Designed miniproteins, single chains, continued (2). Designs and how they scored, part 25

Each design is a single chain, and the fold is of that chain. pLDDT is the mean over its residues in the fold that is shown.

## One batch from the design tools (miniprotein)

Design m4842
Fold by ESMFold2-Fast:
Structure m4842 (fold): chain A 70 residues (1-70)
Amino acid sequence: STREERLQAMRERLKERLAALTEAEIAELRRAAEAEGDEAALRFVEAIEAGDVETALDIREAAAAEAAAA
């Protein structure tokens, strides 16, 4: 298996988990993001609230790439 295949498998698994989040779990994620003042986390939660799991994953991957570049 390639690194690309493993990344895709992880993305699919995360997508499934995000799609399965309840409104209560999403509300807790929003509360945590607001308490930390984390704008990237807030945008992530807003994408999940909108049902846009692909955008939420893109935000998460961008934040991880920024952390890796620092």
Scores: mean pLDDT 78

Design m4843
Fold by ESMFold2-Fast:
Structure m4843 (fold): chain A 88 residues (1-88)
Amino acid sequence: MEEKINEIEKRIKEHADRVVAELRAQGRDDELATLRRIAKEKGKPFEKVLLEYELQRAAKDGNIAEALYYTGLLIEYDFVEKKKKELE
């Protein structure tokens, strides 16, 4: 179970890092700063806020495949967070 949790966390972090790099390459640093501020204000992890934002964007753009992909990552994120709390 712990090995699977670590693999899911690694995938989520690598995906978030990739999205951050892509947003920076597009000159969208102000959006990244806004998302980091929202994460801090709501007490949510930045990675979760970023995934929620990308899901909302994919849905608005009608990109069903991307929306489903981000939904899956958010489900995996919530599973990992729940399991981490159980191990405390």
Scores: mean pLDDT 77

Design m4844
Fold by ESMFold2-Fast:
Structure m4844 (fold): chain A 98 residues (1-98)
Amino acid sequence: MVEEEVREAIERLREGARGGSPEEMLEAARYTTDILGKYEKEVTLEQARELSRAVIELMSRPESTQETVSLGSAALILTSGVSADRLIEERRKERELS
């Protein structure tokens, strides 16, 4: 379930960046922000990093509206939080083996 929604978000973000309308770009950013809020505890480090890269690509498009950039920024904050939490957990596990 989480994997399917993350994959859908990445696909929508990439499609928007490659030639989507301003409305499609806005919807992709909104969908990504929604799933990150819903699945914050379940998104993996790799998924968070892939999502952040796709969001940055979308936000860099000339067709990105201020609203799209605002939602994209919110998504980047959420992916950064997920990435930090996963890295802290990984380093904690490594310390137990040292």
Scores: mean pLDDT 81

Design m4845
Fold by ESMFold2-Fast:
Structure m4845 (fold): chain A 71 residues (1-71)
Amino acid sequence: SVDDPIVIRAQKMVDDAKARADPNNAQIQARIKRMQDALARLKDPSASIQTKIGQVLLIIGEILDIDLLKS
């Protein structure tokens, strides 16, 4: 559910990444969009545990990629 601690944590990670992201960097903005799409899937109450794990890993991967692109 949206009150799930993992959903709350993932939402904060996406919001923090978006707030730090350069709005003019197309590569970073594309990664932010992928994180937002993954977060929407993570919020789906019908999603399997395997799907939710996959979405969490995708969000973490995009954050790491953004940090590498910014470095």
Scores: mean pLDDT 77

Design m4846
Fold by ESMFold2-Fast:
Order: structure tokens, then sequence, then C-alpha cells
Structure m4846 (fold): chain A 66 residues (1-66)
């Protein structure tokens, strides 16, 4: 159903933000998705107790932390 598909998308988005942050920094990260589209996942990533705004471009595989 549509609701199950939306829940899967959120979980995938969290996994992508967490994995991208961990790959970029080499440190454990926690991710929370705020918004997702067909081309972007936007959320918050916590690394060593500090919170960063995270934007992942899913087509390019580019993660920006700010």
Amino acid sequence: SAAEEEEKRRRIGEELLQGGAEAKTGLPAKAEVEEYTDTEVVGTVEIEGKRYKAVLNTLKGELTLS
C-alpha cells in the first residue's frame, strides 16, 4: 500500500543519510529524515553530539553537512 511505501522511503532515507555521513567522516552517525523527494533527502545528522543539517542528492550521491 501507499502508506507502506512511504514508510520504506523514510527508512531508506535515514539509512542513506547515516551511511553517507559515516562514509564522509569515519565516525558513527545518527540520522533523522525531515523531507524526501525523488532527487533529495533532507534531514539532521548527529555526529559526536553535534547536529548538522544534511542534504543528500540521491542522483549524484553527494552529501552536504552544514
Scores: mean pLDDT 80

Design m4847
Fold by ESMFold2-Fast:
Structure m4847 (fold): chain A 66 residues (1-66)
Amino acid sequence: DERIVIGTDVASLTGAAIRFIGAVLDGEKLDAIVTTLPPPQALIDLAKKHNVPVIVAEDEEEALRL
């Protein structure tokens, strides 16, 4: 049983990317959302709505290991 996560670089997150993550959360069950920088409030609110933890990784390589 594998954990399902979304990894994202918050510095490059656009409104379109956040909407895409929202669509995935509406259709899929995720175990976590992983970011390499502090997440924007919109992403935090979206994750809370779907009861999905947001994890901040030190870098992209560490995010892939979580």
Scores: mean pLDDT 63

Design m4848
Fold by ESMFold2-Fast:
Structure m4848 (fold): chain A 87 residues (1-87)
Amino acid sequence: MSLEELLEELERLVEELLPLLSEKDQATVRRGLAELRRAFEEGDRERVITLATGLAIGVRHLLGEKAPELARRVERVAAEIVRLLRS
């Protein structure tokens, strides 16, 4: 998969998990995703790595017990983004 396709998959997974979060946590996750998209559009490789990693950690913290499969899928996609950018 291309980096763009992985970001689209990550955005799709975030849409699936948003209804499981409080309004405050939804706002935080949406802001993080918007910053990640901006970093990608700007070609800021290190910022994309930092933001993708932070999003995966945040989702695991919020949903690791409640929705472990969704949290695992987010971690997998984020790890793949990081792997491609560090290769």
Scores: mean pLDDT 86

Design m4849
Fold by ESMFold2-Fast:
Structure m4849 (fold): chain A 81 residues (1-81)
Amino acid sequence: GDDLVKAAEVAFAAASKQKTLQEQFDAGRQAALDAGLSEADALSIAQQPLTLRLFASTDSKVTTELAKVLDYGNKLLMEAL
């Protein structure tokens, strides 16, 4: 609902301020948790902008780093479920 949308907006804003993809994921997850989301929802929200960027990227270095961060996030999500 509206609360999930607001939490996602806060998470995406926090992630956008970070320089590395790992820091973007970590900041997005933390902001979503601080907004009151469950660990599973926070992990899902933190992964969304990185997943979208993976589909749009043609840079092999960026794609490799995105894949590493998303693999890490997916492992955490499986543990949270």
Scores: mean pLDDT 81

Design m4850
Fold by ESMFold2-Fast:
Structure m4850 (fold): chain A 95 residues (1-95)
Amino acid sequence: SAAEERERLRREIEELMKESLREYEAQNPELTKERKENWDDEFIELLRQNTRDLLESYNVSPETAEMIIEIAVELGLSPEAVFRAILRLKKREAG
């Protein structure tokens, strides 16, 4: 189902980004926390708009774009970084 697909993709992104997240959190634990606490609705909406524009250039569906944004916000990562991770996963499957 679509829900199972989203959950699987989220887990794959988390696993792929786990090492980078650990390194970033180890170096900047307070900065990561502070950024999340200071992300207001305007900033999140700006991230959504910029991400949609980027993903539209790659012919990504609106549903997938929203999922990428949600995962990025949840993990405290830029949506661009999450999208690049997805591209790497797809290239691995295709190769």
Scores: mean pLDDT 65

Design m4851
Fold by ESMFold2-Fast:
Structure m4851 (fold): chain A 121 residues (1-121)
Amino acid sequence: DVTPEEAELLLKISLEMLKGILEKAIESGEITDEEEREMLTLVMQMAIALFLLEGRFEDAKALEELLNKLAREKASPEEMAEALLKKLKELNADERLIQLVEAIKNKDYKKGLEIVKELLK
C-alpha cells in the first residue's frame, strides 16, 4: 500500500523526469523508441499516483496491471500510447494526462512540456 506522501513523491519525481526527457527531445530534435516508452511509462506512473491521491485504488491497480503487461510484452511506443489513451479515457482520468499522451504520440514535445509545467504548479 502506497501512502499519500509516497504517492505525492512519485508524482513529483515522474513529472521532473518527464520534463528532462521532453527538454532533451526538443533540443536534439531526435528521440529513440526506448525514450518514448520511458515517457509513456512516466505518464502512467503519474496517473497511478493521482488516482492513489484521490483514493481511487481500483483505478490505480488497473493502470499498474496495464503498465506491467506492456513492459512484459515489450510493446512498441505506438501500442503503449494507444493502450494508455484507451485506459485513461475509460477511467475518466485528468484531461491533461490524456493530452500529454497524445502530445508524446504525435511527437509534439513542446506541447508535452507545457502540460508538464502546468502539472508541476
Scores: mean pLDDT 87

Design m4852
Fold by ESMFold2-Fast:
Structure m4852 (fold): chain A 59 residues (1-59)
Amino acid sequence: MEEELERAREELRRALVYKGQPKSAEAFDKAIEKLKEAGVPDELILEMVRRALERIRAS
């Protein structure tokens, strides 16, 4: 699970940087760390990351 989440996070970072939004990538990373600190399960965070990635790559 943790490995899948890190892979999805890296894909999201790359997609946002490619779109010219590196600060959005940083903000998203901070948001994920806050969710982990709050005890949100990695499975739920992974689904949120995948959904965001799909919207960014929807072309």
Scores: mean pLDDT 78

Design m4853
Fold by ESMFold2-Fast:
Structure m4853 (fold): chain A 61 residues (1-61)
Amino acid sequence: SMDELIESLKTMVELAEKFSLEQQRGAIETARYYLSKAPEEYRKEIQELVEKLEEKLEEQE
């Protein structure tokens, strides 16, 4: 569900250091795919979480 996706993304943002760079990239790709299909209300939250995760990934590279 969308709620499960959002909770998963929040967990990765909070605990990014526990995930490999490959796992983080995979999560971003999955989230971007679902962003295109999500209802409008979920899109903003998913987009914000993806942006935060991308920023954390850039800091780690």
Scores: mean pLDDT 77

Design m4854
Fold by ESMFold2-Fast:
Structure m4854 (fold): chain A 80 residues (1-80)
Amino acid sequence: SHMDKERVEELLNEIARLAQEIQEKAEQLEDEERKQEILQRLDRILQEIGDIMENESDYREMYEKLEERLEELKKLLDEV
């Protein structure tokens, strides 16, 4: 559905915005070990998003899986 595709694109824009904010905040951390922990967790979530986009052919299922990753990014942002 065109509407489902547009919803996925909007969700990916929100994901990109949160990922950028997490990265920028992590780069300001003085604790190098904590910074690397946050960046590794970010990279893992982004890799999982890439896998969803590559392997999921149904936009509705893709949206639901990507929304779970968005919630993980929101939690990560709260920890940085």
Scores: mean pLDDT 87

Design m4855
Fold by ESMFold2-Fast:
Structure m4855 (fold): chain A 65 residues (1-65)
Amino acid sequence: DREATVERIVALARAAGVSGEALRALVEGKAPFTAAHREFLAALGEIAVNGQSYREELLEAAGRL
């Protein structure tokens, strides 16, 4: 479910203190900036590994942050 995936990304980003701007930069392949960004990527798991397949969900989540 796309909406459930977006909500999960938003919740994980808020918990890790990752802003919408930072999430957009991560989708563009920019290196992690902080320990919080690394924790967020680890928590994303499969979504981070297959970011190309989740690009729309990641960008939608960034817009909600």
Scores: mean pLDDT 75

Design m4856
Fold by ESMFold2-Fast:
Structure m4856 (fold): chain A 60 residues (1-60)
Amino acid sequence: SGADIARKIKELEDRIKKIEDKIQELRAKDANAPSNKKEIEKLTYERGRLSAELERLRRE
């Protein structure tokens, strides 16, 4: 079970990093463009959900 939890933690960390990289790229292009704003908001929400799941796994 420990190995499975460790694998899931790494998968979540990798997914969060990809989302953070995408947010940075969108901000670097034009953070004020309406389409970029909506995408940043969506990615920020998804990052929050994954971060909460990661924290739950780290505490169990």
Scores: mean pLDDT 84

Design m4857
Fold by ESMFold2-Fast:
Structure m4857 (fold): chain A 61 residues (1-61)
Amino acid sequence: SAEELLENAKKMLEWLRSNKASESVMRQVVDDFKATLKSRLSPEEAEKAIKELEEIFKELA
């Protein structure tokens, strides 16, 4: 589900940040999750989930 994918993305981004991963690595992970959301969800659900994912990324940056 979208919620499950977003929770997994958040956990991975939090882990990467705690290990001082570069912004480029974190952005790559965000982009990979965006691709996954687009492939698994309807266009409307993917758009909403991608916005939530970008908010998670901004909060961690």
Scores: mean pLDDT 81

Design m4858
Fold by ESMFold2-Fast:
Structure m4858 (fold): chain A 65 residues (1-65)
Amino acid sequence: PPLSPQQLRDIGDALRAQGEQLAKQGNYQDAADLYSKASEYYRQAGDDDGARQNQQLSDQAQQQS
């Protein structure tokens, strides 16, 4: 069965949190990847604002790597 929108948001939240920890450690490449994945999960959940915010975080992390 497909994941519910709430389950997709929960996964996105977890990926974003992990990305934030990696960015704090200076691991911007892995942080960017996790933010991009979080953006995809938020998009699938119908959370356009969450998707956009995490894509912007991914783009910023890529510039810092």
Scores: mean pLDDT 88

Design m4859
Fold by ESMFold2-Fast:
Formats: sequence, C-alpha cells, structure tokens
Structure m4859 (fold): chain A 83 residues (1-83)
Amino acid sequence: MSEEQSLQQLIEGLDEVLKLRPDDYVSYLRRGQAYLRLGDNQKAIESYQKAIDILKKKLAEYPDNSRLKKLLDEAQTNIDYAK
C-alpha cells in the first residue's frame, strides 16, 4: 500500500471516530496532520479549525490548562503553515 493509501485509511478511521465523538479535538488534530501529509491543505485547515473551536471551549472552562494552550498554539501554527 502506498503512503497516500495508508493516510487515506487513517483518515477514514478518524472520520468514523469523529461520527461517534464529534468533540474529540485529538482526532481533529490527527486528521489535520494526515491531510497536511497528503498535501490537502484545505482539508487540513478545516480539521485544525474544528480542533481550535473545541480547544477554545475547553479553555473557557479550564483557562489555566497549559496543555490545552499548547495544543491551540500548535493547531494555529499548522494552519499558518498550510496557507
């Protein structure tokens, strides 16, 4: 199987996870990374934007959580890279 086929299989699995857990920001971050590796920058940006929306909601509840802040910053950096 090519790298492209392996990445597509990963994305299909992540899509199934996200149907069951639509607020799973980790799965959105992983899907964004997989789309970047495929060169699908538009879908990568869309996945990272979804992760950012969820992370912002969690940061409103847990404003001092340094891990959530780092994940938000990393997702924003990956969007800038994909542009």
Scores: mean pLDDT 86

Design m4860
Fold by ESMFold2-Fast:
Structure m4860 (fold): chain A 77 residues (1-77)
Amino acid sequence: SPEVVELAKKAAEELKKKFEEELNKAKTKEEIQEITDYFLELIEDLIKKFKDNPEAVAIFEKTKKEIEELAEKKLKE
């Protein structure tokens, strides 16, 4: 449904924005890992919640990959 896809996009954008804000505050590798693990768990829960909507799942899977890439980049700083 279009409504579910729009909700998924909004949820993904908000989650990624919050992740980037928390990641920018992180000072240690441990803090980066803890924040990343927390947000990855949230995105996995969203994937499970929206499992019957392939378009919504694809949005969250893309966001999961972006979170992982941002975390890897931050760890290399």
Scores: mean pLDDT 88

Design m4861
Fold by ESMFold2-Fast:
Structure m4861 (fold): chain A 83 residues (1-83)
Amino acid sequence: VTAKDKSPFSKNKYAEGYADKTVKVIDKEKNEVIYGPFKGHTGPVTEVKWDKNDDNLFTSKSADGTERKLDAKKKEVLEIKKF
């Protein structure tokens, strides 16, 4: 795990970024993957952050120079921007 963020709305829900370029949404109490793996980054994930207004939205940043906004429940990429 190269990046991790706890959901502001869900007690045990975490977004975790990995050196293998994937992101997963995990329930830490049950030790199970809720959503993912989300693929698309071409480099290690360096940051994940939950949206403060929506329990299903999070942002991932990668060493590939891109930031992705994802809907975990809909399993879709909403936005990709370069930084």
Scores: mean pLDDT 73

Design m4862
Fold by ESMFold2-Fast:
Structure m4862 (fold): chain A 71 residues (1-71)
Amino acid sequence: DEEVKEVNAQVAALAQQGAAALAAGDRAAALEHFTEALRLWLDYLVSKGELSEEEAEALLAEQTAQAAALL
């Protein structure tokens, strides 16, 4: 469970940076930070056998496209 704590802390830090960028009106920086947070989380799920690398890449691409459309 130590690994999930570290991943959660890193994801939270990136999400916080994304939220700060969005609050500052920098939607491009916000998207980059949110995408990095999602990639880190998906990579963790792949490392645990919960997702394949292909599934993780597909989810990252889909979520990034949806986030870009909303920002």
Scores: mean pLDDT 82

Design m4863
Fold by ESMFold2-Fast:
Structure m4863 (fold): chain A 94 residues (1-94)
Amino acid sequence: MSQSDLLVGAEVEELWVDGVKQEGVTGKVASYDPESGKLTLELNKIPDSLKPGKKVTAVVVTPQGERYLIIGTISAVDRENKKVTIDVDFIMPL
């Protein structure tokens, strides 16, 4: 089973940028492509701290209630559509 099948639709429980927790940010995993290592989050808002090149840590909860830690680097920010693309360094179950 692909990790993309497990993660798409997972809710963002926590989002951290350069070690700083982003308060009041909620959202979902919109897509994950394991071949490119790119994961897209769709968020309720895009804080000014979310910029390409920043390190990000996210804790996400799947529809089945499983928690995953996602660590990566922001590669793109779409402020109009409230989407953030992350180059994934690793994903691990919590």
Scores: mean pLDDT 83

Design m4864
Fold by ESMFold2-Fast:
Structure m4864 (fold): chain A 66 residues (1-66)
Amino acid sequence: MKEEILEKVREALKADPRFTDEQIERALEAVQKALDENKPIREVLLEAGLTPEEARRVAEIVSDAI
């Protein structure tokens, strides 16, 4: 379920000191949008203003959560 994926992403990013609360919420919004619109997660994260490294990390977490 989308909610389970979002919760796992939130938990993993909160455990990563490289992510601020604002970056975590931005990443979660982008992941939600990608899942709702059936778009590639990494592409939507980059469009949301995440760096390539941040986008890759979030995409890895989502892949593990699915």
Scores: mean pLDDT 79

Design m4865
Fold by ESMFold2-Fast:
Structure m4865 (fold): chain A 68 residues (1-68)
Amino acid sequence: MDPQLAASITAVMIRHMLSGDEKAMIDEIIKVLKENGYEDLAKRLESAKSIKEALEIIDEYFNEPSPV
């Protein structure tokens, strides 16, 4: 549950969507997670084979309903 983290991940996805490099996108997300202290989540993403799986892992980890 971190609005800025979610925004950062979204920005990374948008940036890499234009290049089409899913691996690079996942690697950048892992880097953002490590910088924010989410080492366990970052480790799980290292084993993700697709952006879909990476996003599923992130969503499950934070699993936050709509704020307010």
Scores: mean pLDDT 71

Design m4866
Fold by ESMFold2-Fast:
Structure m4866 (fold): chain A 60 residues (1-60)
Amino acid sequence: ASEEEIRQGIGDIALGVAIADLKNGVKVSEEEVRRILSDVPEELQEEMIAYVKKKQEELA
């Protein structure tokens, strides 16, 4: 798989968690997102955290 494919997969997982928590009236914390992405390079973690925060803002 390409690096881009891996990035998209991780982003989709993080977004899925954010959507599930919003359905329960809870926002996913930055700490929880970092925990999910712990095996991902640090630069990609920051991108994914920003992405999830943006999507949570759009969904709220």
Scores: mean pLDDT 63

Design m4867
Fold by ESMFold2-Fast:
Structure m4867 (fold): chain A 83 residues (1-83)
Amino acid sequence: LLSVEELIELLKSPDPSIRARAAKQLGLLASEETLPALEPLVEALKDPHESVREAAREALEKLREVLGERVDEAYARAEEILA
């Protein structure tokens, strides 16, 4: 099983395909253990590659089912930065 820490490291890959896959896998894990991935996933919403941004958005939606308002707070911060 890939650890959350390993997936967070992959979000910083120079390859956008790897970054998108890491975001998708973090969303599939969607557990209390994925809390450290919230900030990296919010940063991925600002990624220059559309596929990475889409993967991060989907992952945050999945994490919201487990982490609730902590994800909503991360979204609010991202929206303020992008507005």
Scores: mean pLDDT 77

Design m4868
Fold by ESMFold2-Fast:
Structure m4868 (fold): chain A 90 residues (1-90)
Amino acid sequence: EEEKKRWEEELANVTDPRVQKRRAEMAEIDARAEKISKATGEDPEEVRNRILSLLGRLEMYRLLDTPHYRAQAERIEKELAELDALAEKG
């Protein structure tokens, strides 16, 4: 799709650290979702959306930086690690 190609080309030329960080994070999430999808048989898009939801909550909890939200962040980190371990085990 031409619109997607233009967007990807624009991102490749962007030097803004926020845009580059987001692009790198999205590529990592896509690769992670594909790996988990192959292990579990789930749709990679559904896995990707689940990972995005977990990572979004993790960033928010880390930003709030209270003992309660640090504990929530640790739980999400463990859940993400378990998904990765499931992909490794097959």
Scores: mean pLDDT 75

Design m4869
Fold by ESMFold2-Fast:
Structure m4869 (fold): chain A 91 residues (1-91)
Amino acid sequence: MAEEYEKLADEYAKQGKYAEALGYYLAALALKLGLSEEDAEELGKKMKELMENGVTEEDTLEFQQKLLELFKKQGAPQHAIDNFEKVIEKL
């Protein structure tokens, strides 16, 4: 399941849909941290909505960096972290 979300995130990133891509990368990371599939999807959806609601690029990057550090501390795999960092860079 996490790998399926990472594939979706990669496809959306290739299409330039970075809000969708970031949402799916976060859902994949949440699943790898042991959150339920439902909770992971809700987290991804909320992140997408936050980005689409016109927050500043700076605010978005700071929030994403904070989440990235949280996921690193919780032991998220490096592959998922790398994918998340790529999406942040493209925003």
Scores: mean pLDDT 68

Design m4870
Fold by ESMFold2-Fast:
Structure m4870 (fold): chain A 79 residues (1-79)
Amino acid sequence: SAREEVERHLEKAREHAEQAAAAARAGDFEAAVEHLDKALEHLREAYEASEDPGLRKILEAAIEHVERLREKLRELAAA
């Protein structure tokens, strides 16, 4: 179902976001960016699969937030 698809993608996004946070804490900003890229893929899939307007608004905000974090970590990886 669409709900099960959304739930699976949100679970994978959370796993990758946690791995990104761990990598960033270790100073591995390149790995952190790679994990945020995977989290973004899953957040976008959850957004496309979602039929709930409230959840879609939350996911849109989450995607924007993660995109900003990714850009900042990419700058740190390049330094």
Scores: mean pLDDT 89

Design m4871
Fold by ESMFold2-Fast:
Structure m4871 (fold): chain A 85 residues (1-85)
Amino acid sequence: TEAAARERMAEWAALDDAELLERLRALIREQAPGLPDRLVERIAEVARRLIDRALAADRLSLAPEDVAAAEPEAEALAAEAEAVE
């Protein structure tokens, strides 16, 4: 799901720059083991920038959209929070 993918992106963004790049390189090599190192490096850098941009957009813009689109999930979370009372 897109929400799960975003959560994973946030997790990866919490890593330092070097560790994030290492994870991206490992993933790219796993998916395309025949890819040259030069291309792996370029794809990893582009992916890192996309993750950073997506996380920034999520933080600034997604909250109002998420409130409108994820009402059922918010309702379930609210019911859980009320049960903790």
Scores: mean pLDDT 60

Design m4872
Fold by ESMFold2-Fast:
Structure m4872 (fold): chain A 89 residues (1-89)
Amino acid sequence: SEIKELQLKSIEDGAKPLVDNLKDTEEDLKLFEDILKALEENMIEVGVPEKEAKELIAYLAEKLAEEARRRGLERLAEFFEKLAEEYKK
């Protein structure tokens, strides 16, 4: 769906600045886990189906992993890769 593609891009674009200002410490990993969980919960609350919300978070996590690797944040990249796989289940 065209709407789904626009939603994915909007979420991806909004999340990239967060990676720019964080380091790959345990505190940063927990912060991102909390942010993505809150985003999922907010999407479900506003009427996005649970399956679609999880697919959107998985996609966002994959894109954040790519950006984290580009910035040399290997721990954060691995965290997002694992999170994306969890949300695909």
Scores: mean pLDDT 74

Design m4873
Fold by ESMFold2-Fast:
Structure m4873 (fold): chain A 73 residues (1-73)
Amino acid sequence: MTTRTVDVTLHGSSGDEAYQSVKEAGKKAEEEIPGVEITVEQVPGTSTVRVTVKGKEEDVEKAVKRILELVQP
C-alpha cells in the first residue's frame, strides 16, 4: 500500500469553505476509486487542506488527480 499526502490551498476561500470543497471532492474520488482511503484535514488558520490518500500506487495517483480536478476552476 502507498500513502501520499497533498496540501491543497484554495486562495480566496475561507478555511471552512476550502475544507468543505476538498471534503466533497474526496468523497467523489473515493466513490469513483473504491480501492483508496482518503483523509481530509483542515490546516488551522489557513485555506489549506491536507489530503492523505492510501491505497495501491495507481489508485492513489488517480484519486489525487481527481481531487485536484474537482477543486480547480
Scores: mean pLDDT 80

Design m4874
Fold by ESMFold2-Fast:
Structure m4874 (fold): chain A 94 residues (1-94)
Amino acid sequence: SEASRRAYEAVLKKTGDESLARGAGTAVDLAIRKDSLTPGSLDYEVTDSFVRMSVWVIAHHPKGLEGLRAAIEAVEPIHPEVSEYLRELLESLE
């Protein structure tokens, strides 16, 4: 998606870490998918769990927090709800 591409590019520019950039792009795509699902459904809960796990893993990588912040800012203009959700997850780990 456009959001995933922007997140990837923003993280790569900020951190120079291609693995972090790919991880952030994947987390954004999963968060967008979650936003399209019915709250309380099994698919919603499973997707939410994958987003939380992805954010947690990335945040524990060197420069992961800075990378995730860059991804969140890059996504905000196109998916503000997804950006806010990811920001809340990040704040829970800081």
Scores: mean pLDDT 86

Design m4875
Fold by ESMFold2-Fast:
Order: C-alpha cells, then sequence, then structure tokens
Structure m4875 (fold): chain A 91 residues (1-91)
C-alpha cells in the first residue's frame, strides 16, 4: 500500500517538474532540476512511509508554483528543496 502510494506521488511530482522544466525563465528551470534531483534522492534513500508526507508537501508547492509568477515560482521551488532536505535529515 505505502509503496504504491509513494510511487503514484513520485509520478505526479515528476510530471509537474517536467512542466516546470519547460518554463521560459531559466531560474525556474534550474530550480525545477534541483527539486527533481531531490525527489530522486527521497525515493532512493527513504522508506515509502517516510517519503509520502514529504512528497505530498512538495507536490502542493509545485502546484502552487505553476499558478504563480516567475519570482514566486523560484521561491516555492526553493521551499520544496528545503522540504526535501529536512525530510532526508529526519529519515
Amino acid sequence: MAEERAQKLYEEAMKLLDELSKDPDPEVREAAQAVKGGVEDLMARMSPEDAIPVLERVIKLLKEAKKADPFTRVILLSVAIIEIAVGLANA
């Protein structure tokens, strides 16, 4: 159950990140690539049970970033990187 849930959240996060990686702003594209690397690290290093709450927070931030202006997108993506770093530190 948890493994299936984590995989579905991973797939959703990667779809959102692929869209953000096509952003016209190079700062947004760079931040999206950093978040993508962080999500890959989460999936490699954390249990599904521990990864789920971090992935849910990241997905929420990515959805908000897609609706925001470019400056706010970079901020939200930076917060996603921090969420991933905190999750990994507490795993």
Scores: mean pLDDT 87

Design m4876
Fold by ESMFold2-Fast:
Structure m4876 (fold): chain A 78 residues (1-78)
Amino acid sequence: VDRALLLAKVNDAYDAGKLTVSQQAELVRFLTSPSATEEELQEVDQALDAGDYDRAFSIARDHRVKEGVEDIKRAVFA
């Protein structure tokens, strides 16, 4: 999965009025995150191709929540 291609898809969807400002910002944050997994990137790509923008947003948001949980685990168990 090409992050630049995904970023272009997100911007195209926003320009088409398919994404809110908040959804675009969350997706851009996710796509520029080095911790985003290949599987998560593929799921977002599939959701964008399907026109399921709410699903794409949910994947990006859930990644941010998972990052927060892992940071807490590292602080507690290391």
Scores: mean pLDDT 77

Design m4877
Fold by ESMFold2-Fast:
Structure m4877 (fold): chain A 100 residues (1-100)
Amino acid sequence: SLEEKYNQVKERLRKIAEELRDKYPEIADVIEEFLQLFDDFVEGKISLEEFAKRYHELLEKIGDIYRKHIDDPELRKKISEAVELMREAANLVVEIYKKK
C-alpha cells in the first residue's frame, strides 16, 4: 500500500516534469530534484531533518519561478498539480518515518 502510493506519486511527478521539460525546464528541474530527494529519503541516505530543509528550499524555488510567470495559466495549473503531489509525497515521508 505505501509502496504503491510512493510509485504512483513518483510516476505522476515524472510525467509532469516530462510535459514541462521543453517549455519550462526550470520547473522540470525542480520536480526532478524533488524526486531525487524523495528517493534519497526512502533509501535512508538522508535524515528527516535534511529532507524537510531541502523540501522547503525546493518550494521556495518553485514559488519564485511561479511569480515570474504569473500570467501563464498553463504553467500555473501544472505548478499547482506538482506542488500538490510534492505535498502528498511529503505526507508519505512522514508515514514512512513513523513506521521506523
Scores: mean pLDDT 81

